# Designs tried in a protein design run: designed miniproteins, single chains, continued (4). Part 18

Each design is a single chain, and the fold is of that chain. pLDDT is the mean over its residues in the fold that is shown.

## One batch from the design tools (miniprotein)

Design m12638
Fold by ESMFold2-Fast:
Structure m12638 (fold): chain A 60 residues (1-60)
Amino acid sequence: MKILAEAVEDYTAKTPEELTIKKGDVLEILEVVDEYNVLAKNLKTGKIGLVPKRVLREVE
């Protein structure tokens, strides 16, 4: 089962490993990396990268 999350705010990547997202983007959570970050795929762009958990909300 896919775990989906919605971006609740814009986030600009600060490193090459991070993902730039826009508020309202839907992401697939691939892995929980640590207490602050997930590895996610932006379903709009197809790009994969690290995203802070604080800017995401899990979608049921």
Scores: mean pLDDT 82

Design m12639
Fold by ESMFold2-Fast:
Structure m12639 (fold): chain A 75 residues (1-75)
Amino acid sequence: NEALNEIAYYAKKAVEAGSAEVAKLVEEGVRALLEGRYEEAIKLFREAAEKAREEGDKEAAEAAEKALKLAEELK
């Protein structure tokens, strides 16, 4: 799935750039997607992007926001 591969790419960028809390939220979001829990994944990626923005980490925030937008397009 092309969309899942793109989400995985941006999720990895957010995990590598972000704080431990941002990484945890992104990893839980990826797990939710793989389990078909799309609403939970969208919520987790949104929380990750918000946390990264709060922390001033632009790279992590942009990566998490892209993962969020791609996850929203799955349904």
Scores: mean pLDDT 85

Design m12640
Fold by ESMFold2-Fast:
Structure m12640 (fold): chain A 68 residues (1-68)
Amino acid sequence: MEELLEEKAKEAMELDKKGKEAIRNGDMETAQAMGEKIKELGKELAEETGLSEEEGYRLLQQRVDEME
């Protein structure tokens, strides 16, 4: 579980960086797409670990915050 969480968190952090760059460039479509991909990573984590979608997203966000 921890290794999977770390992997998904790294992906989410890269997507967040791309989303922030898109916002700076006024590319709201790309920014929204990055946000949706982050939600999908949280859902995948939840499904693979048997957690709720809310728990998966929460753990993903917490790990991303810890990695910053």
Scores: mean pLDDT 78

Design m12641
Fold by ESMFold2-Fast:
Parts: C-alpha cells; structure tokens; sequence
Structure m12641 (fold): chain A 96 residues (1-96)
C-alpha cells in the first residue's frame, strides 16, 4: 500500500507537470483530472497506512491540480467542477 501510494503520487505529479505545459485547454483539463484522480487514490492509501505526511503531499497535489483545472476551464460547468475539487482538497488537508 505505501509503495503503491508513492507510485501513484509520482504519477500524479508527472500528469500535473504535463497539464501545466499543455497549450490546448481541453487536453490540459484532461491531464489535470488524471492528476487529481491519481492523487485522490494516493491520499486514500496514505490514510489507510497512517502516513500523514504522504497524505498531506497528495492533498496538496490535488489542490494544485484542481487550480490548473480551474485555469483551463471554459464553461460554467467546468468552473464549478474545479471549485468543487479545490474545496474537497482543502477539506482533506484540514482532516490531517
């Protein structure tokens, strides 16, 4: 579980860096969503094994990826999706 959580977090970081460099709004949103999903799974696994530091890193990456999703949002629905992800990540950080 711990090794899996670390692998997922590293994969999430890679997707986030790709999202930040992507010029196409639609592709940047897709990469940011993938980063959020990977970081959410890493957060869950980190919490299960009691690694609060790893869980914090995952939640911080979720927040950063959600901010990238917001920056590339083109519709009201996409803006609301990104805001919801931001609020969830903040909630996860506060639970630590």
Amino acid sequence: KLEEARRLLEEAREKLEEAKKEEKKEEARKLAREAIELAEEAYRLAREVGDEELAREAAELMLEAAKVLLEHAETLEEILEAIGRILRAIGDLLDL
Scores: mean pLDDT 86

Design m12642
Fold by ESMFold2-Fast:
Structure m12642 (fold): chain A 68 residues (1-68)
Amino acid sequence: MSDEEIKEGLSNLSEEEKEEIIEKAKEILKKYNVDPEKLTKEQLEEIQKDLSELEKLILKAYYILKNE
């Protein structure tokens, strides 16, 4: 999915669904010893190589939510 498609999907989610994505992303980041509050674009790209497609989508969605 493109970043634009992820943004479109996120805009249609409820606050509950967005919070669920945030929680899932934080658990993924904890496994890689990454501080969710300090997540950079470079760290996101590095972690993605070791993730499933679903986990990649969750982290991208989290990054977008943090920067909106």
Scores: mean pLDDT 76

Design m12643
Fold by ESMFold2-Fast:
Structure m12643 (fold): chain A 61 residues (1-61)
Amino acid sequence: GKEEAVDRTIEEARRLAKQVKNEEVRKKVEELIKEAEAAPDLDERGELASEAIDLAEKELE
């Protein structure tokens, strides 16, 4: 369901965060993941996790 999809997005964000070599960018990605994990609303949770992925992917280019 939607919850499982959001959890997978958070796990992907965590995986990408570990590959980010820039400490400042990594901290921002980790903060977005932390906010996603703390968010009570599924839509907000998914949006924050997606932002974390986008930020990590941009740094990994």
Scores: mean pLDDT 82

Design m12644
Fold by ESMFold2-Fast:
Structure m12644 (fold): chain A 82 residues (1-82)
Amino acid sequence: SSEKERLLKKLEINAEFLELVAGALRALAEELRRKAEELRAKGPQYQEQVENLERLAREAEEAARAAEERARELRREREELL
């Protein structure tokens, strides 16, 4: 029983951590996109910097989705143990 409780708590903590990481990555992606929009408004001379920021935003969003999916898997594993 106590061993099961420890495992359930570990799965919960790991899922919560991944959800926090995903949230931070999504916030980063939004900030990067905002900066890209600001640079785009300044003119075509910033196109390379805009493309780099958009690529980084996409990478952050992909990482956020992966973390969210893993968190869902851990929460499902926890529910299956109940």
Scores: mean pLDDT 90

Design m12645
Fold by ESMFold2-Fast:
Structure m12645 (fold): chain A 91 residues (1-91)
Amino acid sequence: DSLDETKREAKQLADNLMNATRMGSDAGRRAVDELTAWVQRNEDRFIASIDSSQYLRDTALEAARMDPRSRDAFLRLADLLDDLYRLGVES
């Protein structure tokens, strides 16, 4: 089931982002930049899996609270995921 696969990947990506953010600002910033680029290359998967888009968005917002120095990068990822969520519910 491709939706179940996307949900499992989203959970793994969320866990990786949170772990990197806990390691330090440089690790968190690199992780969010890499994740943002990956999401941009895979937008159709997140449009098809609204739960995954919402879950990663909520994780990015939590990471922004943990590291205020990189907040703008986490908020850009959250905005991207919110846009993909909106497209998914409208489709």
Scores: mean pLDDT 82

Design m12646
Fold by ESMFold2-Fast:
Structure m12646 (fold): chain A 65 residues (1-65)
Amino acid sequence: SKVDKLWEELRRELEELLKRVPFEVALQLMSQRLGEIMKTLSPEDREKLLRRFMEMVDEAYDRYG
């Protein structure tokens, strides 16, 4: 789906950021980018993308928090 493809792109960008900046900075930049993308999406696509983001945040808290 469009949302799954966007999420794969965001995850790749996060992985590239983590090579260059601290984890907290990478999350801040990704949150800003997610916010911009969300402005362009339908409510249904926003819900799907938010679910993917929450899954990633949950994994990150288990690993880094």
Scores: mean pLDDT 76

Design m12647
Fold by ESMFold2-Fast:
Structure m12647 (fold): chain A 94 residues (1-94)
Amino acid sequence: EVEKAIEELFSKDPEKQVEAARRLGELGDPRGAGALLNLLYTSKDKEVQEAAAEALGRLKDPRAVSELERILKDPNTPDYVKEAAKKAIEEIKK
């Protein structure tokens, strides 16, 4: 389950990347956290970035905090991605 979801994060299909990120967040297994963090840094797809932020929040991975704070301060980030980043930071810092 976790291994398949990690593989799907490397799909060329953004919809599959979103589904895989959500699955990794639901599973709560930290083995996916590094791949999700990389996706948060490298993806140009805003829906993929939203899903990665939400998943990292659920996993409570503190390595994501700096990038999530950058996303919040970026004027080019859509409001729905900023909302996901804000919630993720709140979950990580609890």
Scores: mean pLDDT 83

Design m12648
Fold by ESMFold2-Fast:
Structure m12648 (fold): chain A 59 residues (1-59)
Amino acid sequence: APSSTKSLEELKNLGDQLFSLQKYEEAAKAYGEALKIDPSNEELKNKANAALSEWIKNS
């Protein structure tokens, strides 16, 4: 159901929490959702790329 009303801040914070827990795939997804809201945000791009890199290393 289309009921997700997460803000940019909520998605960024979720990604940060997941990254800290070493849940890199989930962190990358959270940062990816934040980037859909603000696709030019360099901080979020860097965080998403870091999470993806850690996820790939564990694949």
Scores: mean pLDDT 80

Design m12649
Fold by ESMFold2-Fast:
Structure m12649 (fold): chain A 62 residues (1-62)
Amino acid sequence: SMEERRRILEQAAREVAAIPGVEGAEVDWERGLVTAHLGPDATEESLRRVVEILERARRQLE
């Protein structure tokens, strides 16, 4: 449902935004994607966590 997709994407964006080194995250509702904005303090670990969260959300939307 659209409500379930919204919940999944909003939750993913919130989780991504909470990662150290991430400046923010937003949902692209038209494409059903989350965009993460990485700051200068982002590390390889930060990127790994972002990818894990987004991949989990993608699987939930299948």
Scores: mean pLDDT 82

Design m12650
Fold by ESMFold2-Fast:
Formats: structure tokens, C-alpha cells, sequence
Structure m12650 (fold): chain A 77 residues (1-77)
């Protein structure tokens, strides 16, 4: 569903974030991180994309400090 939306409009930051969430739900955290990064490139004011990137980074690396930095960026938006 979101893949079709991205194919129709590759600048839809919300669609990239939602597909990232679906990939994360499947345990595909590396792909999810790439999609959240894409969402942030398209809309750096999307706090949810920054929060979600922090979450998958924590799942991949266990790096709480890096995840906290991304969460702080989201909170400052």
C-alpha cells in the first residue's frame, strides 16, 4: 500500500515514514532506518520520523546515546 503511494509520489515524506514503520514491524530495521532517513530528507520537521529513526537505531545497535540524540532533535521541532 505505502509502496504504491511512494511509486506515485516519491516526495511524500509521510508515505516513506509509514513504509519504514511496516519494515520495522517485520524486523527489517536496516531498511526501516533508510526509509526514515529518506522521510527526514524530504521533511526534516517531521518529529515522528526522527523518533522512529531513533527507535530502529536502538534496536540495531543498542546505542541509547545516539537514539536519545535523535529523540532530542524531534522534541526541538
Amino acid sequence: RWEERIAADPTDAVAWRQLGLELAAQGRYEEAAAYFERAIELDPTDAAAWENLGGVLLALTGDREAAEALARRAAEL
Scores: mean pLDDT 78

Design m12651
Fold by ESMFold2-Fast:
Structure m12651 (fold): chain A 55 residues (1-55)
Amino acid sequence: SVELQQAIHDFTLMSFEVEIELLRKQGKTEKAKKAEQQLEQYKKESQQEIQQLES
């Protein structure tokens, strides 16, 4: 279900962005950087999942 996958993707991105903002507001710079790395990993995993649809 492409629609469900899009909804999960959007929610996941929003959740990471909110977490990163909260951590920065709390002055937890190192944790914010780690959350940014997790967001980047999620983006890579999402991209790989799309690519694997052909393989």
Scores: mean pLDDT 76

Design m12652
Fold by ESMFold2-Fast:
Structure m12652 (fold): chain A 57 residues (1-57)
Amino acid sequence: AAKEAEDRFKALAIAHQLSPEQQKELGELSRRAVEAAEAGDLETAERLVEEAQKIAE
């Protein structure tokens, strides 16, 4: 769900001390993941969460 995607992105930002570039990219992915989840495209939402996790590495 949209809220669950948002919560995951917030947790990544807090835990991983992201650079300004990583924060911007994470914000864009978060927005797209929320939009996809709201549209019912859960596959796209999950892919965007996975991309955010890779950026936070």
Scores: mean pLDDT 73

Design m12653
Fold by ESMFold2-Fast:
Structure m12653 (fold): chain A 90 residues (1-90)
Amino acid sequence: GKEKKIEELLKKLEELLEEAKKLLEELKKEKDILKQIGIILRIIGIEIEARRIYEELKKLGASEEQLKKAEEILKEIEEILKEALEILKE
């Protein structure tokens, strides 16, 4: 049903956030510029997927509480991407 799909998508968002956090920590320890670019591209891919999941949750009629949780996760992923891009500018 729609309920189960919404819960599976929310769980996927949480998994994407944890992956993004691990990639940011890996990026902070990486000194090779080509590997840093590779990590950043993976974080960009996570942000794109998280945004698609958020749009799908809206289309499925997820509750205001569920959408707020998804929006907070998406914002955290966006902040991780912003921090990753700032590391590359130094």
Scores: mean pLDDT 89

Design m12654
Fold by ESMFold2-Fast:
Structure m12654 (fold): chain A 60 residues (1-60)
Amino acid sequence: SRDTLLALAERDTGVPRSALEAALEELRRDDSDETIARWAERLGVTPRQLRSLLEALLAS
């Protein structure tokens, strides 16, 4: 499930899977709005997209 979610996120955002995994590792420790916003800007995605991915992974 995690692999499928990451593959779909990579396809939807155009962000390499390795970059998404790096963001998620940090966000697992700190999911504040500020940290999410910083990573979203760095990756060129919306904070909403990154939060949705984090929530989906926590539900698995």
Scores: mean pLDDT 81

Design m12655
Fold by ESMFold2-Fast:
Parts: sequence; structure tokens; C-alpha cells
Structure m12655 (fold): chain A 62 residues (1-62)
Amino acid sequence: SAALEAAYREGYEYARKLLEAGMSPEVALQMVRAEVAGVLSEEEARAAIEGAREAIKEYLEQ
């Protein structure tokens, strides 16, 4: 769905920004989790976390 795609993209972009700012992968993931847990539906939160995991994976493959 468009909402799940948007949530995924937002989680991905937020994680990328945190990693580029020098945050560790663990901190970046926890910050994405904290940001979405109080605002998004459970399905959207899972999509955002998946986006964050993809950003972390790409970062670690450098």
C-alpha cells in the first residue's frame, strides 16, 4: 500500500541521516523504533523498521 511504502521510505531516510551524522547502526535502529512506535500503526511501524534495516545493511556493505 502507499502508506506502507511511505513508512518504509521514511524509516530508510531517517536511518540514513542518522548514520551519516555518525550514529552507530544500533543507535540508528533504536531511534527509528522510538520515532514510529508512538505515531504509526503496527504495520507501518514494521515497514519503517524494515526500511531502517535496509539502510543499515547498505551502510555496512561499504
Scores: mean pLDDT 86

Design m12656
Fold by ESMFold2-Fast:
Structure m12656 (fold): chain A 58 residues (1-58)
Amino acid sequence: SGADRPIPELSPEVAQVVREIGLILRAIGDAIDRGLQRGRLEPASEEELAAARAEAAA
């Protein structure tokens, strides 16, 4: 690393909060990715609706 400025050490409390935020952001990211992936597909196919109904029935 070529940083001229000193990087302050994270306090234990901040480090713990960063870990928690990281896990939450990952979960949110996964949920958004699922939504975006579904949004990219044309939701007009009967096969997709049939599969969703089958999963809802199981």
Scores: mean pLDDT 63

Design m12657
Fold by ESMFold2-Fast:
Structure m12657 (fold): chain A 95 residues (1-95)
Amino acid sequence: MKLEEARELIRRYKETKNGEDLLKAADLVLQVLQEEIEKLPENSKELADRIRKASSEGVEALRELAEELEKEGYPPELVEALRLLAEIQELEEEK
């Protein structure tokens, strides 16, 4: 549900350019990422480090990480959250 709400907010932002919608979408995506990381306690540090590194490297690195995690069998919600995070960062860079 949170990812569906985030997708709807991103769609609205593309049409209206209302920064509040983009900020709320980012908050929801980050909440899902935190919840998914907490479900993987033994690998949580390594996963968090991979996400942090990809985020610092940029939009393309986040998309590549999402593809790698999908191939490694990580939950679809984690993969989708990373793809949405990349889209949000790309939209922020277009300003």
Scores: mean pLDDT 81

Design m12658
Fold by ESMFold2-Fast:
Structure m12658 (fold): chain A 68 residues (1-68)
Amino acid sequence: SVAETLERLAEELSRDPRIKATLIGDETLVIETTLPVEEQIGLVLRIIGDYPHLSVRLEGDTIIVRGK
């Protein structure tokens, strides 16, 4: 399910102390980082590549991930 996919992604990302991933309900993952913009873009591209069925948006220093 989307919820299980987002929970696994959150667990993977939480291994980097510069990344805080918070699951909001069952459908939205909010990713907050202290990474520079170029590294944030790299993270977004990696998520899109690994999870093509997820929607990813970069909003300033916040990354929002949802099911398509």
Scores: mean pLDDT 82

Design m12659
Fold by ESMFold2-Fast:
Structure m12659 (fold): chain A 81 residues (1-81)
Amino acid sequence: SARDRVSLVAVRLANRLGELLSDEQLAAALQLVGEAVAELAAGADPEEVLERLRAGLRALGLPEEAVELAVEAVREIAETL
């Protein structure tokens, strides 16, 4: 189901980010990801949401690979909504 796919993508992202980020960075990144998913579920423009997410993650000082993983995961979630 779409819910099962979203859950799997979220768990996979959290595990991968946990290998790259501190606990505090991970919590902040997952908060921004959750906000982006909520905006997408409310019918916001996907490209605007994804660019705001990318900018927010970069503002946290995260490595580019972590930013790319999070944006790609949220894009995958958007495709299932």
Scores: mean pLDDT 85

Design m12660
Fold by ESMFold2-Fast:
Structure m12660 (fold): chain A 67 residues (1-67)
Amino acid sequence: NAIAWNNLGNALQSLGRYDEAAEAYKQAIELKPDFAIAWLNLASALQALGRLDEAAEAGRQFERLSA
């Protein structure tokens, strides 16, 4: 389920495995596109990877869903 993928992403991020964390968050979003927290977490992981344009896009999705 989407929550399990988000939780996996959180665990991977805590291990510094940011690329795998981003993939886990993307899976959560695929299952639940309105999962605002997963978009926020994806933006954080992408920022840690230096993928700033993609992080900004994920952040915009979070803003859209949270406003």
Scores: mean pLDDT 89

Design m12661
Fold by ESMFold2-Fast:
Structure m12661 (fold): chain A 67 residues (1-67)
Amino acid sequence: TYAEEAKKAAEEAKKAAEEGNGELADQYSRLAMGYAGRAAHAGDEAGAKEAEKYAQEGSKWALIASK
């Protein structure tokens, strides 16, 4: 599902952040946001909310990686 893909992207963003790769963390963060938007467009309201949660998590890790 898009929520599962968003979760994977958020996990990759965290891994990139832990490795100090802010560019990669930001890329995965944006990918997670993309999945949230795709779920919403498909009418999967529950999946969109779940994917949005993971998109926010990915953004958090991208921000941490930038420091």
Scores: mean pLDDT 78

Design m12662
Fold by ESMFold2-Fast:
Structure m12662 (fold): chain A 59 residues (1-59)
Amino acid sequence: MEKVDPYAEALRMVLTGELPEELFREDPEKAREIARERAEKEGYEVDEENSPLTKLERE
């Protein structure tokens, strides 16, 4: 995938053990930032504006 949703990527990292579930649960914004940095290091673009987390925060 050329473009990744940082919220979805953070959830994937929890499932693979790259992020502790506790971090995702207690501080989803921090988990999103970690996933964003990882995706960028792997050469993916991130779609922060269309993230479910971003929409939830606005609501």
Scores: mean pLDDT 65

Design m12663
Fold by ESMFold2-Fast:
Structure m12663 (fold): chain A 58 residues (1-58)
Amino acid sequence: TVETARRYLARAEEALAAGDYATAAEYADKSGVAAMNSGDEELLARAQEVARRARAGL
């Protein structure tokens, strides 16, 4: 679950860097759910920040 959260977060960050805000938001949300299920507060916070930045770009 933690590894799944990190994998989704990496995809979200790549999409955000590429300007693909819709994909970044989708993967950031998936990362957030996985982080929440694993109890990893740091990953959850990072996923929420990426989701916020992605949505600001939409």
Scores: mean pLDDT 83

Design m12664
Fold by ESMFold2-Fast:
Structure m12664 (fold): chain A 71 residues (1-71)
Amino acid sequence: SREEEVKELLEKAKEAAEAGDTEKALEYLKKALEVSTDPAVKRGAQAAIQALEAGDTEGAIESVEAALKYL
């Protein structure tokens, strides 16, 4: 389902961010934002993208974890 795809993308984004792979994390987050229809999930993914682009890896992981609670 679309919800399962978004969950998998967010989980992969979190794993990439935790590994320090910012480029992969951004790729997965942008894909999740594109596929998701849930406004709360979209806000979380967008916040995570902004955090990573600002160099805030911990803030990005927190935003992804918050978004995952809506799936």
Scores: mean pLDDT 85

Design m12665
Fold by ESMFold2-Fast:
Structure m12665 (fold): chain A 81 residues (1-81)
Amino acid sequence: SSAENEALVKKLEKRADKVIEEARELVRQGKVDEAVLLLEIEVGMLRIWLAVAKLMGDEETAKRLEEIIKRLEEEIEKFKA
C-alpha cells in the first residue's frame, strides 16, 4: 500500500543518514575503501527498491529513492576525490 511504501521510504532515509555518518567516520579513520564499499552496498540495495517502485508505478516513492541514491553517490564521489 502507499502508506506502507511511505513508512518504508522513511526507514530507508533514516538508514541512509546513518550509513553516511558511518562512512564519514571510516574516512576520518583513513578507511576510505571501506567507506566507499559501505555506501556502494547501500546504493545497490536502494536500486533494487527503486526498480520495484518503478515496476509498481509508484512515481512518488521512485523519486524519493532516486534522491536518496543521488545523495549517497555524491558522498562516494567526494570520498574518491
Scores: mean pLDDT 88

Design m12666
Fold by ESMFold2-Fast:
Structure m12666 (fold): chain A 72 residues (1-72)
Amino acid sequence: MEVPRTLEEARRALLEAEVELGVALIALGVAELALKRHPSEETRKALEEARRRVREAEEEVRRLREILEELE
């Protein structure tokens, strides 16, 4: 687990985490559309996995924002 030590490192890490969250949200939208078009056990599992990825990405963004606030 990487802990940014400087304000600039924290800002860069946050930007990278926000990009990953954006990618995770796109994947979630794709999984939701797939389930709506072709309901199956596979598409339901894919949606659950996409939701998990979004939750993990949101937590990472939150964690980095907290670190950034402590460095400011």
Scores: mean pLDDT 81

Design m12667
Fold by ESMFold2-Fast:
Structure m12667 (fold): chain A 64 residues (1-64)
Amino acid sequence: KVEEAIELIRKAWQAYQAGDVETAKEYAKKALEVVGKKFSKPIEELTPQQAIFEAAKALNDALE
């Protein structure tokens, strides 16, 4: 559900701001999974910012 993905992206961003890179990437992955999309690269090759941005873009695309 869209609301679940929004909450997961919020948690990913909060974890990133707290310096918890691994948790931020995991929340971004969960948000992307909720909207039925996949990362452009393996999660190990993405920065936490890239993972969050890809999840946010997928959510935005799902809302249109």
Scores: mean pLDDT 80

Design m12668
Fold by ESMFold2-Fast:
Structure m12668 (fold): chain A 76 residues (1-76)
Amino acid sequence: MLEELKEKIKEVLIEAGLSEKVAEAVADFAVEAVKTNSKEEAVELTYSATLTAARTELDKKKAEEAAKKVKEVVEK
């Protein structure tokens, strides 16, 4: 369920090198996006938010990799 989605996103982002605080904020955003938008819109919103947040702590390549992994988690 949504709690598992939040934990999975948080895990992926922490493994990619994001701080726990930023990873949790992104995971909370993704859960809210999934609840209030179509699946397709939630995927795109989550990708954009993850990329923006990840780029504050990671270089461009690592941020794009992290955002892609989170997108795959939300698509399922």
Scores: mean pLDDT 81

Design m12669
Fold by ESMFold2-Fast:
Structure m12669 (fold): chain A 57 residues (1-57)
Amino acid sequence: SKEIRDKALKEANELIEKAVEEAQKKTPYEGSKIMNEAAKKARELLRKAAEETRRLQ
């Protein structure tokens, strides 16, 4: 379903935006850690959405 994918994209984008804002308040090292964690979470959200969409096809 496009709806499942669109929801995951929105959640992933919001997660990355929050991470960027938090990273800007920290040292480059701490900021990189925050960004890496957000990227991992975003990828997992998108992966699960892709699996759900595939199962509904």
Scores: mean pLDDT 80

Design m12670
Fold by ESMFold2-Fast:
Structure m12670 (fold): chain A 119 residues (1-119)
Amino acid sequence: EEADELMEKARKLLAQGKVDEAISLFEKALKLYEEKYGKDSPKVAEALMNLGIAYLKRGDYEKAKELFEKAVELYRKTYGKDSPLVAEALRFLAEVYRKMGETEKAEKLQKEADEIEKK
């Protein structure tokens, strides 16, 4: 309950452009999800994705990269490599690499995401 409430509040703050406040709440929710469900839970992956988006919006590309990489790993473990959630996480990771000027890495990740979305 508490972690789900924090996630909802953080998403609303992020939509309002209150990025630092959103990050604080997403980090608290992440900790609570890890304590309750373990580090490899779908709830942890969801928190990592939202936290990554918040850091990306703040321009902290290194931190966003780490968070999206972990989310990709967890979504692959929980839903398999061909999950739409893996494709989504790979697209955000590609966006981070693009912002960092790592064009070839971004294109590789984008291609992997596109291949997953072929039904």
Scores: mean pLDDT 88

Design m12671
Fold by ESMFold2-Fast:
Structure m12671 (fold): chain A 96 residues (1-96)
Amino acid sequence: MSKTVITPTTPSEELLNSEKFQRAYKEFGEIAYIMAGLIQTALDVGAKSGVIHLPASYDLEKAEKAVKILTEDSDLKLSVERAEKDYGTPYLELTT
C-alpha cells in the first residue's frame, strides 16, 4: 500500500457550519480548525484510515479530542501522534 502526506487545507463550508465543528471549535479553538482541514482532505480522497502528526507546539490531548468529535459521524479512523519530523504545522499520513 502507498502512503500520502497531506498538509491542512481550508475546511468546507458544510463542515464549518456543522454542529460537530461548532462544538469542537468552542472547546479547542484553532486546533479544531486545523484538524478540520486535515479531516476534510481525508474525506475528499475517500481515505479509510490515517495518522495526524502534531508538532511539539500543538497540544496532543486537545487535538485528539477535536479529531474524535470531528469524525464521530464518519467511518474514517484517524489517530493523533507526535511528529517525528517537525514541519511547523500538523500533517496527515493516509493509508491508500
Scores: mean pLDDT 78

Design m12672
Fold by ESMFold2-Fast:
Structure m12672 (fold): chain A 115 residues (1-115)
Amino acid sequence: ADVERAIRTLELNAEALSKLDPEAAEQVRKLIEVLREHPEDLRKVVDYALEIAKKNGRLTDEQVEIVKEAVDRLLEEGRLTPQDVATLAVTIVTSDIEVPSAEAFRAALEAWLAH
């Protein structure tokens, strides 16, 4: 199933991170728990990842809102799979993402999906 593939992606990322960044590995394992609890509400996985990035000082409140709005729109349009959400959530937790404006982030996310 699509959700099982998404969980597998998160498990592989957590394993890869376990020696390099044990804290990030633990954060990715929490994404697995959220996805298992809420397989029908993929927004909760993204929301959790964004809260981690905000707590780590990588995203502002405004940037978190921009990402949430873009993800919600794409989910409503059926354009994000559970696998896409898992990959995006790992990226949010483990990397500095650029959110200079709502328009720029939306364009970047659209380009990522089209690739």
Scores: mean pLDDT 80

Design m12673
Fold by ESMFold2-Fast:
Structure m12673 (fold): chain A 89 residues (1-89)
Amino acid sequence: MEKKIEELRKKAEEYREKAEEYFEEARELAKKAKEEKTLEEMLRLIGESLRRIGEGTGYLLKARRAEEEARRLEEEKREREERERRERE
């Protein structure tokens, strides 16, 4: 169980890093949009920025689910260790 908990926490960290990458790309696109002279190009860049925010949010949801799974397994591990301790006494 410990190995699976560590694996899930590692995946959650990787998902959070990917989310930050997408949010940084979104921020850069928003900055470029502010510098654009034409409405058409500005709206295009805003659309790309929003798409990256959506992708980043998706990764945050995956990270949250992995963290919830790890927390559940950690709680089950604690219960198992408590039962084993009581059985030995």
Scores: mean pLDDT 82

Design m12674
Fold by ESMFold2-Fast:
Structure m12674 (fold): chain A 77 residues (1-77)
Amino acid sequence: SFEEDFRRQLEGVLELAEQLLEEVKKDPSLREEAIETLERLLEELREAKRLYPELAEVLEEAERRLREILEELKRLP
């Protein structure tokens, strides 16, 4: 279903964010690009929440998790 497809896409976005965090840990030169990418994804989630208010709870949880990853990324040495 569309909702199931959407949930899978959302999980993929979070997995991508986690991969970017791990890549930056191995190569700190990627930090700025990774931060920009995650900030773009956060903006897209906020837009999706406006378009699909019925999915707000799922989107808010994804936004929270993505923000946590972004914060960890910014804390890296």
Scores: mean pLDDT 83

